# Ledger of designs, part 58: designed miniproteins, single chains, continued (3)

Each design is a single chain, and the fold is of that chain. pLDDT is the mean over its residues in the fold that is shown.

## One batch from the design tools (miniprotein)

Design m10127
Fold by ESMFold2-Fast:
Structure m10127 (fold): chain A 72 residues (1-72)
Amino acid sequence: MDEEEFDLEVELALAIIRAVTSLLPKNPTPEDLREAAENYRRAAELSEKLGDHETADIYRRKAEELEAQAKA
């Protein structure tokens, strides 16, 4: 495995963990929702760099939904 690819996988895992952690509260604040959205957008970028375009699309959609919720 390429060291650069491994670093991207680690960053992806951390982005997902941060996104999920922001959503753990039963009543997430608009700031929690935005932080989760930012981390899902980061996860989408990293998934694209890893060649997983389908997973990238899923994370991008999750980010858009969370951003919409934060604005409501």
Scores: mean pLDDT 81

Design m10128
Fold by ESMFold2-Fast:
Structure m10128 (fold): chain A 103 residues (1-103)
Amino acid sequence: MSPQEQLLEEQAELDERVLSRLSELEAEIYEVLLAKRKPVTARELREEVERRLGRRISRSTFYRSIDRLAERGIIKVEKVGDELLLSIDWEGIREMVRKELEA
């Protein structure tokens, strides 16, 4: 197996570990942020998640999912003016996965 294939398998295993803890909506939020590789606004994130799921998501349901992901240390939430900027919390994810895999 090439080094590149091994890294992709390790990332897939990490993603599977994170995704197994998440609801469908929380998992889609995580996947979108992972794909973007940069902070995105709550508006942009919600629109992309709705597109991927093929359905409308209420504001309250979306923000509750954001709050749960932030509480778990999976994402970072920053208020910039009237907008929320969202990004992956890589340190929080590593800590969460480490606790799950502690021997």
Scores: mean pLDDT 74

Design m10129
Fold by ESMFold2-Fast:
Structure m10129 (fold): chain A 64 residues (1-64)
Amino acid sequence: MKLELELKAIALEIQAVALQETHPDSAKRVRELVEQARKAIDEGDYETAQKLLEEAGRILEEAW
């Protein structure tokens, strides 16, 4: 569970890097959400982390 959320966060960060040249505002928002999700993971709040990562993924899907 924790490892799965961490892997998802890493994947979203990589996608945000790819998005920086074409959609910098979306890339920035994704990175902010991933940072908040990592903090939630550190605090043991996996429900909040999951919701933040889902929001980041949605932003990436809408940007493409």
Scores: mean pLDDT 80

Design m10130
Fold by ESMFold2-Fast:
Structure m10130 (fold): chain A 59 residues (1-59)
Amino acid sequence: SISEAMKKAYEEGLKLSETLSPEEVKEATRKKGLELGLSENEAEFVGEEVARYVEEKRK
């Protein structure tokens, strides 16, 4: 399941993808997830998912 904090981090990551590279989006999303109370593993997972989605969507 996806928590509200994970959804908020994901949405912020997508917004940042307008100006940042996929690697930068991953780091920014991870940081946002941690600020929202996600664990390290959850924040890393959301960051990787956003970066993967952004990179694949543009290909």
Scores: mean pLDDT 79

Design m10131
Fold by ESMFold2-Fast:
Structure m10131 (fold): chain A 89 residues (1-89)
Amino acid sequence: SNQAQADKYLQLGAQAYQNKDYEEAASYYTQALSLDPNNVDGWVNLAEALLQLEDYEKAKEAAQKALSLDPNNVLAKTLLKEAQKKLAE
């Protein structure tokens, strides 16, 4: 199923992120979200990888998508604030 394939891409992204291969992590998370765009954790993980890449505008967008799906998500709120803080420099 598309969700099972999305879960596999999320796992590959998490492995890449732990290895500090943030570009590969963002690529895998993006592939997962193309298959399952309502996955809150996927958007949170993408925002984290984009913050490490200093793509603050895209990190903000990913965190906002996570919050649109789950308004009380603490990690997404934290990532949004961090991205906004970096953009306000």
Scores: mean pLDDT 92

Design m10132
Fold by ESMFold2-Fast:
Structure m10132 (fold): chain A 90 residues (1-90)
Amino acid sequence: RAEQMRANLEKLEAIPREEQIEALLAANPALSREQVEALLPLYLELARAIAEGDAEAAAEAARRIAELLGLSPEETEEFVAEARRLAEAA
C-alpha cells in the first residue's frame, strides 16, 4: 500500500493544482472550494507520511483533516487510527 501511495503522490504532484482541486470537489460535493483548497496540502502531507511510514505524521495530518471536515470525535479517532495503520504497513 505504501508503494501505491508513493506512486499516487508522484502522479498527484504532476497534476496541475486546479485539476487536483476539481478531483477533490467531485469526490466531496458537500465541501466548498475553500475547504478543498485548505484540505489539498493536508491530503498531500498525509499521503507523504503514509508513504514514508511516519505513523505520527500521518496521525497528525489525519487529525487536521478531520477537524477541517467537522468530523465527530469518534469519526476523527477512527480516521486517525486508519492513517496510523496505513503508515505502519509501509
Scores: mean pLDDT 73

Design m10133
Fold by ESMFold2-Fast:
Structure m10133 (fold): chain A 70 residues (1-70)
Amino acid sequence: SADAAFYAALEARVAADPTPETLIAAAREVGALALEKIKADPSASEEEIEAAERQLEAELAAVEALAARL
């Protein structure tokens, strides 16, 4: 499946370069994939898309803050 291929590619990249920078980049790509699925849903409202975008931004900021403490 496309999702399985996506996660396998991310896992391979993280395994090749297991740095906080690569992990943050992988988290961003996972979030972007989730957001694209929400945007592709014809029943999703503009408010739901905006909420998902804000949630992704908040989660990425939290991951970056955690990485900065390491």
Scores: mean pLDDT 81

Design m10134
Fold by ESMFold2-Fast:
Structure m10134 (fold): chain A 95 residues (1-95)
Amino acid sequence: SMEEFNNTLKSLVEKSDSTMLRITLGVLKAIENLSFKEFMDLLKELGFTAKEVIDLLTKNDEELIKWLEERGYLSLAESVRKELEEVIKEIEAIE
């Protein structure tokens, strides 16, 4: 499961798909009680820096929120926005 999980994360990050990355972060926090520090440690093992992850998460932020709102996922859209703020805070805290 961990190998499949790491391969999935690598694929999502390599796509530069901030939407899927943020959904993955939310799922990880809910299921594994995984801190964003632990998630960042995994991404560093895959060769990504904290700044690169922040840039990816923010790059399509408005489009992601709009996409979710247009499909009626208003609570998820708000959660995505708040999760981004928390991720940035946690990433900055570990530097």
Scores: mean pLDDT 58

Design m10135
Fold by ESMFold2-Fast:
Structure m10135 (fold): chain A 78 residues (1-78)
Amino acid sequence: KYREEAIEYLEMAIEAAKAGELELAIKFLEKAIEYLKKLPKSKEVEEAIEYAEKGIEAAKKGDAEKAIEYAEKAIKTL
């Protein structure tokens, strides 16, 4: 459940960023991190959280392309 919820929020963040809705993308990335933190600790989960955090940082700087890239990397690690 939590892994699936995290992936769904990462996918929603990608769509929001593609639409230029960076504030919404940040909110979805934060939700993804909440669900990732509920998963058992693993290297993949830690890397996914790190990528999602980098996605938030990129979105805060107005870099939609970087936000999308980092969210996609987070999904690929899971």
Scores: mean pLDDT 87

Design m10136
Fold by ESMFold2-Fast:
Structure m10136 (fold): chain A 69 residues (1-69)
Amino acid sequence: MTEEEFEKMKKTVDELKKIREEEGEEAEKKKLEELIKNGNKVEKLTAEIELSFRYMEEAIRKLEEERKE
């Protein structure tokens, strides 16, 4: 990965974090999906990684709820 690509990835992560903090989790997920569909190569890769972390968090929460039954 080039230094320029790494810098762009960091900016994308920072923007996503800001969206989550200011607009909430649903707004972040919508932005992640948009980046995957319409983003450049670096944005798509970054969004896929971030979205996979969100899916893992959701799966863990669902497993905890199922264990209560």
Scores: mean pLDDT 76

Design m10137
Fold by ESMFold2-Fast:
Structure m10137 (fold): chain A 72 residues (1-72)
Amino acid sequence: SEYLGQKLIDVLEKKYGIPRSILAPYANERIVLFGENGSLTVDMNAIVDEALLKELEKLGKFTGFSVLGPAE
């Protein structure tokens, strides 16, 4: 997909095991990911880059997520 949120969904699915089918409906929304080191708010419209990937790796495994609504 050419949408920016789809690129982030690819990373969350491939590296963190979060199913695309769960995340795809929320491609235009913000999500809070809950990890062992706290929570990370993710803008699903964000461009995936190496700095973001490194920050996600530092957080470790995620225990869940919540939807906050559309990214503005």
Scores: mean pLDDT 72

Design m10138
Fold by ESMFold2-Fast:
Structure m10138 (fold): chain A 76 residues (1-76)
Amino acid sequence: AVPVLTPREARVALAVAELSRDGPASVREIAEAAGLSQSTASRHLDRLVEKGLLSKRDGRYSVADEEKLGQSLLAS
């Protein structure tokens, strides 16, 4: 089963998907796009990485599995 996302987790995940098209996105860029503080965005990003939806490398985030993320967004 795919994880069900909260509205804020879904917004953060969508921001990562959009921003990471050109390479891994920073917490600052994701927070600005999602309309959240950097601390709030960072907490949700770490949780999405734990769920296997996002990947973190060198302090930057990208989508780990686009199909799984799409299913999680649809289920939310």
Scores: mean pLDDT 82

Design m10139
Fold by ESMFold2-Fast:
Structure m10139 (fold): chain A 74 residues (1-74)
Amino acid sequence: GRGSFGTALGYVNQGRKLFDQGKYDEAIKYFQKAIDIQPDFSSAYRNLAQAYEALGKLDEAKELYEKAKELYPY
């Protein structure tokens, strides 16, 4: 909806929907938009890491998982 799409959470939700469809490159773009809006949003880094891991970019995924854990240790 118009009220949530332009938020960090809205972008993460759209990215997750694309990730569930196997559209990892498109999902990455939405997770990056979430980080652009809210750079401390741990969920966006974790979802971005999962998308990079799905594409075989394991080093990039590892760094993003570490960043997500730094922001939200639990």
Scores: mean pLDDT 82

Design m10140
Fold by ESMFold2-Fast:
Structure m10140 (fold): chain A 65 residues (1-65)
Amino acid sequence: MPQVKEFEELVAKSPDLQALLRLTVDGVLDEETRRAIRAFQRLAGLEEDGVPDDATLAALRRALA
C-alpha cells in the first residue's frame, strides 16, 4: 500500500507526528491537530475521521520503530 510509505515518511519528518503526539500528551484538540490527524488517516488509507483511533496510534508506533 503506497500510502503506508508516504505516511511513514511524513511521520519521519516529524511535523504531523509531533502534532499527533501533542494531542496524545496534552489532550489539546485544536483545528491544526484535527487536520494533522485527518491527513495521517488519509495517507495511511484509514477512515478520515479526525479521531486518534487505535489504528492511528498504531501507525505512529510504526514511525517510532
Scores: mean pLDDT 59

Design m10141
Fold by ESMFold2-Fast:
Structure m10141 (fold): chain A 68 residues (1-68)
Amino acid sequence: GPAEAARAVVEAALKGAKEIVVESPETGEIRVSGSDILGAIGAALAVMGSESKEVVVRADEEERVFRE
């Protein structure tokens, strides 16, 4: 769900991902530099605040899909 997607965004930033992309129907596409921890937190909060049942998180070349 959104909480697991939000956690994945923060974990990707903390492990030094170069670029993080978060996509859901409610938020659209949000791009964050991996060095921008505040931006990563903002994206995570936007996802948790959305009512989306599906969130895609891409960190560099890895894609993960989170569904309720």
Scores: mean pLDDT 78

Design m10142
Fold by ESMFold2-Fast:
Structure m10142 (fold): chain A 80 residues (1-80)
Amino acid sequence: SEELKKIKKLWDEYMEKLNELDEKAMEAIKNGDNETALKYIEEMKKLVEELAKKLPEELAKEVKEFAEDWIEDMKKKIEE
């Protein structure tokens, strides 16, 4: 459906931005720059909230759960 195509395009656009922030956060973690890493993680959280607001409620919940696992994995790498 056209609605599903719009949702997929929106997902693809936000995933591209999230992946860019993930790369920057991971580079900061590797360099021991936890402050910069946390800053990028906060930007990722903001993008997830923006995406969720643009999606139907049921899809917004799935997106938030997916992103929560991703962010939690990054935080564990900082805590090591």
Scores: mean pLDDT 83

Design m10143
Fold by ESMFold2-Fast:
Structure m10143 (fold): chain A 55 residues (1-55)
Amino acid sequence: MSNAEHLAKVSLDNISQLPESGIPNAIEELKKAIKESEREDEVEAAKIVLKELES
């Protein structure tokens, strides 16, 4: 498992604990991380999570 895949799993586990009303805010935070993060692994992880949530 890559570092990005590991971070994505942790993020998905955290999101699974949110109420459904929290999901739109989680999506916005992921989009912010993709735009503002300087770390490639965090950007890739956020993209993986966003794809899972939007599928």
Scores: mean pLDDT 78

Design m10144
Fold by ESMFold2-Fast:
Structure m10144 (fold): chain A 58 residues (1-58)
Amino acid sequence: SKIEETQKKVEEVVKKAKTKEEADKEAQKIVESVEGLTSDMADEITKYYIEEAEKKFA
């Protein structure tokens, strides 16, 4: 699904980023670049990103 594919890209961003600021910036670009995301879909992806980023950077 579009949500799952975008979540995988966001997960890769978190794994590669050295800082939370870098991860935030790159994840935002990915979410903004994906066509056809509804607000609900973007929210699910953002929530997933926050959980993954907290696991690495908290």
Scores: mean pLDDT 79

Design m10147
Fold by ESMFold2-Fast:
Structure m10147 (fold): chain A 105 residues (1-105)
Amino acid sequence: DINRQRSQQLTQQGRDYIRQGRYQQAIDYFQQAIDLDPNNSDAWNNLGQAYYHQGRYDNSIYYYNRAISLDPNNSSAWGGLGRAYRRQGRDDQSQQYYQKGQELD
């Protein structure tokens, strides 16, 4: 529907802000994407990535888990969980989630 299409467009614009290092603007776009389509796993995954780049690892883990709950085959979200847990010094969980992401690629 129109809301799913607009959600996807906002997610693409958010990813452009990620590439520019403008993480707060990216978050604002991904939040709008989720408000239109809460089932947009890519938008949840990209929120996780944006919070990771801000060093907000608890928020990052939350959003990656939401992406995985919607799409368990989202390899990017599993890899993101691995990176975020590694930053928190939780290496056993980090290794497990990295492995899962690599298996899905």
Scores: mean pLDDT 88

Design m10148
Fold by ESMFold2-Fast:
Structure m10148 (fold): chain A 85 residues (1-85)
Amino acid sequence: SNMEKVYEYLEKARKALEEGKLEEAQKYLGLAVEELAKEVGEEKALALEEEVIAEVEKVKSEIKSVKEGLELTLEILEEKVKKLP
């Protein structure tokens, strides 16, 4: 149980977004999912990632920028990670 690394990468993604570093934010979001796979298994982590992507796609017409899309991705991922047992 090393969920602290998942949260560390999510926090780094948030900071990168605040600094306008979109490529860094995307990198840290990916690292958070990789670390999540180590904790909950690859199948469950992939299913969660696909669910996040599907939820972002449902509201894509309301997304005005890459930054806004990444911010929404981070928010949905954080909420789903919080609900994990």
Scores: mean pLDDT 84

Design m10149
Fold by ESMFold2-Fast:
Structure m10149 (fold): chain A 72 residues (1-72)
Amino acid sequence: SSSELLKLLEKSKQLGEETVIFMIAKLLGEEEKFEELLERVRTEEEAREELVKKMDEIAKEIEEELKELSKK
């Protein structure tokens, strides 16, 4: 759920500032995508590194979505 995802993001703050990006993605509706990946991070350490790499790509999409949301 949303609250559970946020809890995982709190743990990810050790990773860096990616937590902010995760929260933004959640607000934009990308919650489901990150929820699955974050779940893997809990049980699979390799997924943690994949998450960081994915954030670079998702950050671009999130920036564009935030710009569009500002209109509405």
Scores: mean pLDDT 56

Design m10150
Fold by ESMFold2-Fast:
Structure m10150 (fold): chain A 69 residues (1-69)
Amino acid sequence: SMLAEEVVKLVKEGKYEEAIELIREAIETDPVAAYEAANAAVKEAIKQGRFDLAVEFQRLGAEALRKAL
């Protein structure tokens, strides 16, 4: 999705707070896209060795999944 592409771009650029806020906003409007974006962000955070961020993105993904159900 375009959201996942934008979120991954932000994470690659070190714009972590912007990536988190973009996912949070998407949870309310398109929770399925938010879930996909959070999962993509987790993978990018792991590649960067930022396991703290991976855990935070996983938590956002869980919230998105709950909203989508």
Scores: mean pLDDT 88

Design m10151
Fold by ESMFold2-Fast:
Structure m10151 (fold): chain A 56 residues (1-56)
Amino acid sequence: SEEEIKKLLEENLTPDQVKVLELLRESGLSDEELIAHVEAAAGKEVAKKLRELLEG
């Protein structure tokens, strides 16, 4: 769900990082690109949790 994705990002990224990713998503960022950005910023475990939320 979008609420769970938002919570995961807010708990694991800075407010500025969350804002940038939200703007990129509005501009057409794919789920795979979002996962790659989260892996770079917060690590593989957070990216894995994000993937599970996006696949559900």
Scores: mean pLDDT 82

Design m10152
Fold by ESMFold2-Fast:
Structure m10152 (fold): chain A 66 residues (1-66)
Amino acid sequence: AAAEAERLAELGREQGRKIGVDYAKSQGLSEEEIKKLAEEFAERGEKVGRNAPAGRQHARDIAAAL
């Protein structure tokens, strides 16, 4: 359980960072601002990922009911 939460937190951080970089680049932001937004999105993604095991179980339950 804890190991899964940490793995998903890491994946969330990586995905968040990518989204932040892509968004910042699309807005024409400076390299400094790209780094800042990447870290902000990474941190948010990490928090979402850490809670994902509960959300994933709920999603599985919904999918099984369909």
Scores: mean pLDDT 73

Design m10153
Fold by ESMFold2-Fast:
Structure m10153 (fold): chain A 67 residues (1-67)
Amino acid sequence: ELEEKYKEKLKELEELAKKIEEGQPLTEEEKELIKKYKEAAKEGNEEEVLKLLKEYLELRVKKVEEK
């Protein structure tokens, strides 16, 4: 089930990354997190990818609250 959850969360993160690439500026924390995500994805570390997705969502929520 980890693989199925991983694929669902990965697709969600990819869609968010695509939208951000098109026009939304990223903070340094978000940029660093995206780099870590890409590295973990290349290594096939599913646990790390899910952990990074959670951190990314937490940063996104914080950014919305600060607006």
Scores: mean pLDDT 66

Design m10154
Fold by ESMFold2-Fast:
Structure m10154 (fold): chain A 63 residues (1-63)
Amino acid sequence: LSEEQKKELKEEADRKEREFVRKFLEGATPEEVQKEYEEFLKELAEKYGLSVEEVRELLKELS
């Protein structure tokens, strides 16, 4: 991935993390948040031409 794509990926991940925190405060269950997180990883994988596993590794590196 280019530096621009890595920045975009991190921005999307940061936005989604803030959304999950808000949902927990609003009473969402851990199961609901986990399901949405897995769907988010699949969307990122499709967008960037990666596997879900590769997206997880990149997010760890960008943290």
Scores: mean pLDDT 80

Design m10155
Fold by ESMFold2-Fast:
Structure m10155 (fold): chain A 60 residues (1-60)
Amino acid sequence: MEVLEPSPEFRREYPVLAEALHGKTVEEAIDWIMEETGLSREEAQRMLDKMVADGLLTRR
C-alpha cells in the first residue's frame, strides 16, 4: 500500500496541492493532476517523478 506523503517544504510552498496529493496513490495523483491542469498522463507522471526525486513527495 503506497500513498504519497508531502514534505514540510512542499506543504509550505504549495499547501493546496500538498493537501490534495496527501494519501493518494501514484495513479490517483496522476488522475488528479490531469483533471486539474489538463496535462497529459506522461506529463503528470514526469511531474510526480520529479517531485519524488527532489524529496518534495515520498511514497509510504
Scores: mean pLDDT 81

Design m10156
Fold by ESMFold2-Fast:
Structure m10156 (fold): chain A 70 residues (1-70)
Amino acid sequence: SETAIKNIEAAIEALKQGNPAAALKGLRDALKFASGEAKKLLEEAIEHLRKGDVESALKKAEEALEILKK
């Protein structure tokens, strides 16, 4: 989904800018348009972000983006 890709890209940028609240919103919005492996990775990214693990959240979000760009 192009909508999921755009929301993940915005979330990744927000994480790199130190804005976890904006990133969490972007990941949740992307989750509505994702399925399968990408959905699982986005759910994992959200859980890492809720626990304050920004680095792991970023890695999972980037992995979800790679899968969706296939």
Scores: mean pLDDT 86

Design m10157
Fold by ESMFold2-Fast:
Structure m10157 (fold): chain A 63 residues (1-63)
Amino acid sequence: KKEKREKILKLIGEILDLIGDILDLEQKLKKTTDPEEKAKIKKEIEELEKELEKIRAELKAIP
């Protein structure tokens, strides 16, 4: 029982952290004028979105 709760809380924490990082990068992207920097930020957002989907799938797999 306790171990399942701890796993769920850890995954939720990881999801919240990733959402925060994505939001920060999106805000930075809106303020960025350099095309090369914009491309880098977009790539970082895509990578974080993929990680978020992976963790969400893991959370859904908990019985």
Scores: mean pLDDT 82

Design m10158
Fold by ESMFold2-Fast:
Structure m10158 (fold): chain A 74 residues (1-74)
Amino acid sequence: MSVTERLLELLERFRAQAPPEVAALIDAMIEYLKAHPDDRELQIRLVETAIRLAEELGWQELADEFRKVLDELR
């Protein structure tokens, strides 16, 4: 899979498990990513936001998976 496809998969997994308010924010990020699939700087910013949200929820394993995607985008 491309890095964008893996990022979308992780965001969809996060959305499915997240509280409603966080799930709504992730849904907006997914739609924005789909609208701008070639915007690498945007992808980096979205991953950084997802890492922060996962850490705030205490979901360290998911945050670490997003960090792996971030490393591939850099």
Scores: mean pLDDT 83

Design m10159
Fold by ESMFold2-Fast:
Structure m10159 (fold): chain A 97 residues (1-97)
Amino acid sequence: MKEKQEEFDLDVDLALVEIQAAIMIDTVRRGIPVSKEDVDNLLKRIEEVIKKAREMGREDLVEQALSILRDVADALAGNPANAENAKRVREKIEELS
């Protein structure tokens, strides 16, 4: 029972992070700079998801979360105003991989 709840909660957390990342990617692709605080919040949320996924042996969710970070990094790299944020996301991908 507890394991099923933790699995469901993790899937929901990843879905919410994916929505947050999609909003950020759309914002960046519209040419709007994102704040360091918004990027840091997303990185913290993804790091927690990856930590829980690894503890549960959910390697599929780890790969999905890393894929989300790669999409965010690529979107940020498209605008020089976000270059520092793009670098920070790439450094976090390397750390978590």
Scores: mean pLDDT 82

Design m10160
Fold by ESMFold2-Fast:
Structure m10160 (fold): chain A 59 residues (1-59)
Amino acid sequence: SEKEKQIEELKKEIQELLDEARKIVEDPSLSQEEKEKKLEELQKRIDELGAKLKALLAS
């Protein structure tokens, strides 16, 4: 179903953002302030996708 495809896509997008967050944490070229800013932006995106996933699972 389209709903199942959307759930799979959201899970993949969340996983990609988590992988990106790990790369940011491990990046020696970034300052602590740059890491915090980038991680805050990623966390907001993860939270938004997580809310969409929860809504789809509840419908």
Scores: mean pLDDT 87

Design m10162
Fold by ESMFold2-Fast:
Structure m10162 (fold): chain A 71 residues (1-71)
Amino acid sequence: SKEEIEKKILELLDKAEAALKAGDLETAEKYLSEADKLYYENHKILSKETKDRLIEVEVNFGLELIKRAIK
């Protein structure tokens, strides 16, 4: 169902964020990639809240990559 797909995406994003905060970029990328795949396969039916959360985690991941590249 839509609700189950959104729940799974949000759980993957929470795991990605936790890994990112721990400095584990490999694990963060893995969970973020899984969330991205589910989002793009189902984007037409997903809520704005789920989309906003995905964007938030993607931006935070990108910023962490930039932070590490310039040091």
Scores: mean pLDDT 85

Design m10163
Fold by ESMFold2-Fast:
Structure m10163 (fold): chain A 81 residues (1-81)
Amino acid sequence: MEAEVDELAARAREHLLAAREAFEAGDLEAAREHLAKAREALARLAELLEENPELEPLVRERLEALLPLYEEAVRALAAAR
């Protein structure tokens, strides 16, 4: 189910980018909401991997691509004080 992996990864990326936009606009509540939605998409990717272990290499590759954006969002949230 490569299409579902790509869809979930795209959704996570979209929300991580939206969180960055919200941080830049000073909207911390919107940034938190988008980060939460990104985490939900990442959790669904983990669930899909549990259901389909053969997808592990693809899911890992997609998660590795998302890691820098996720780390950026977490650092921005930590620094927003």
Scores: mean pLDDT 81

Design m10164
Fold by ESMFold2-Fast:
Structure m10164 (fold): chain A 58 residues (1-58)
Amino acid sequence: KKLEAAQVVIDTFAEKGTEVTMEEIKKALKEAGFSEEEIKELEPFIEETLEQLRESAA
């Protein structure tokens, strides 16, 4: 779900910093129990969330 995916993105960004990659986030989502198909469907939302976090932190 979007809220759960957003939390994984936020936690991964907080742990790895501003240079965290989409591949690292996708790996974290898989470890959190998201399927490859769910990640693909959520990819635009994940990208937007990551970009907003980078703008806020950088």
Scores: mean pLDDT 78

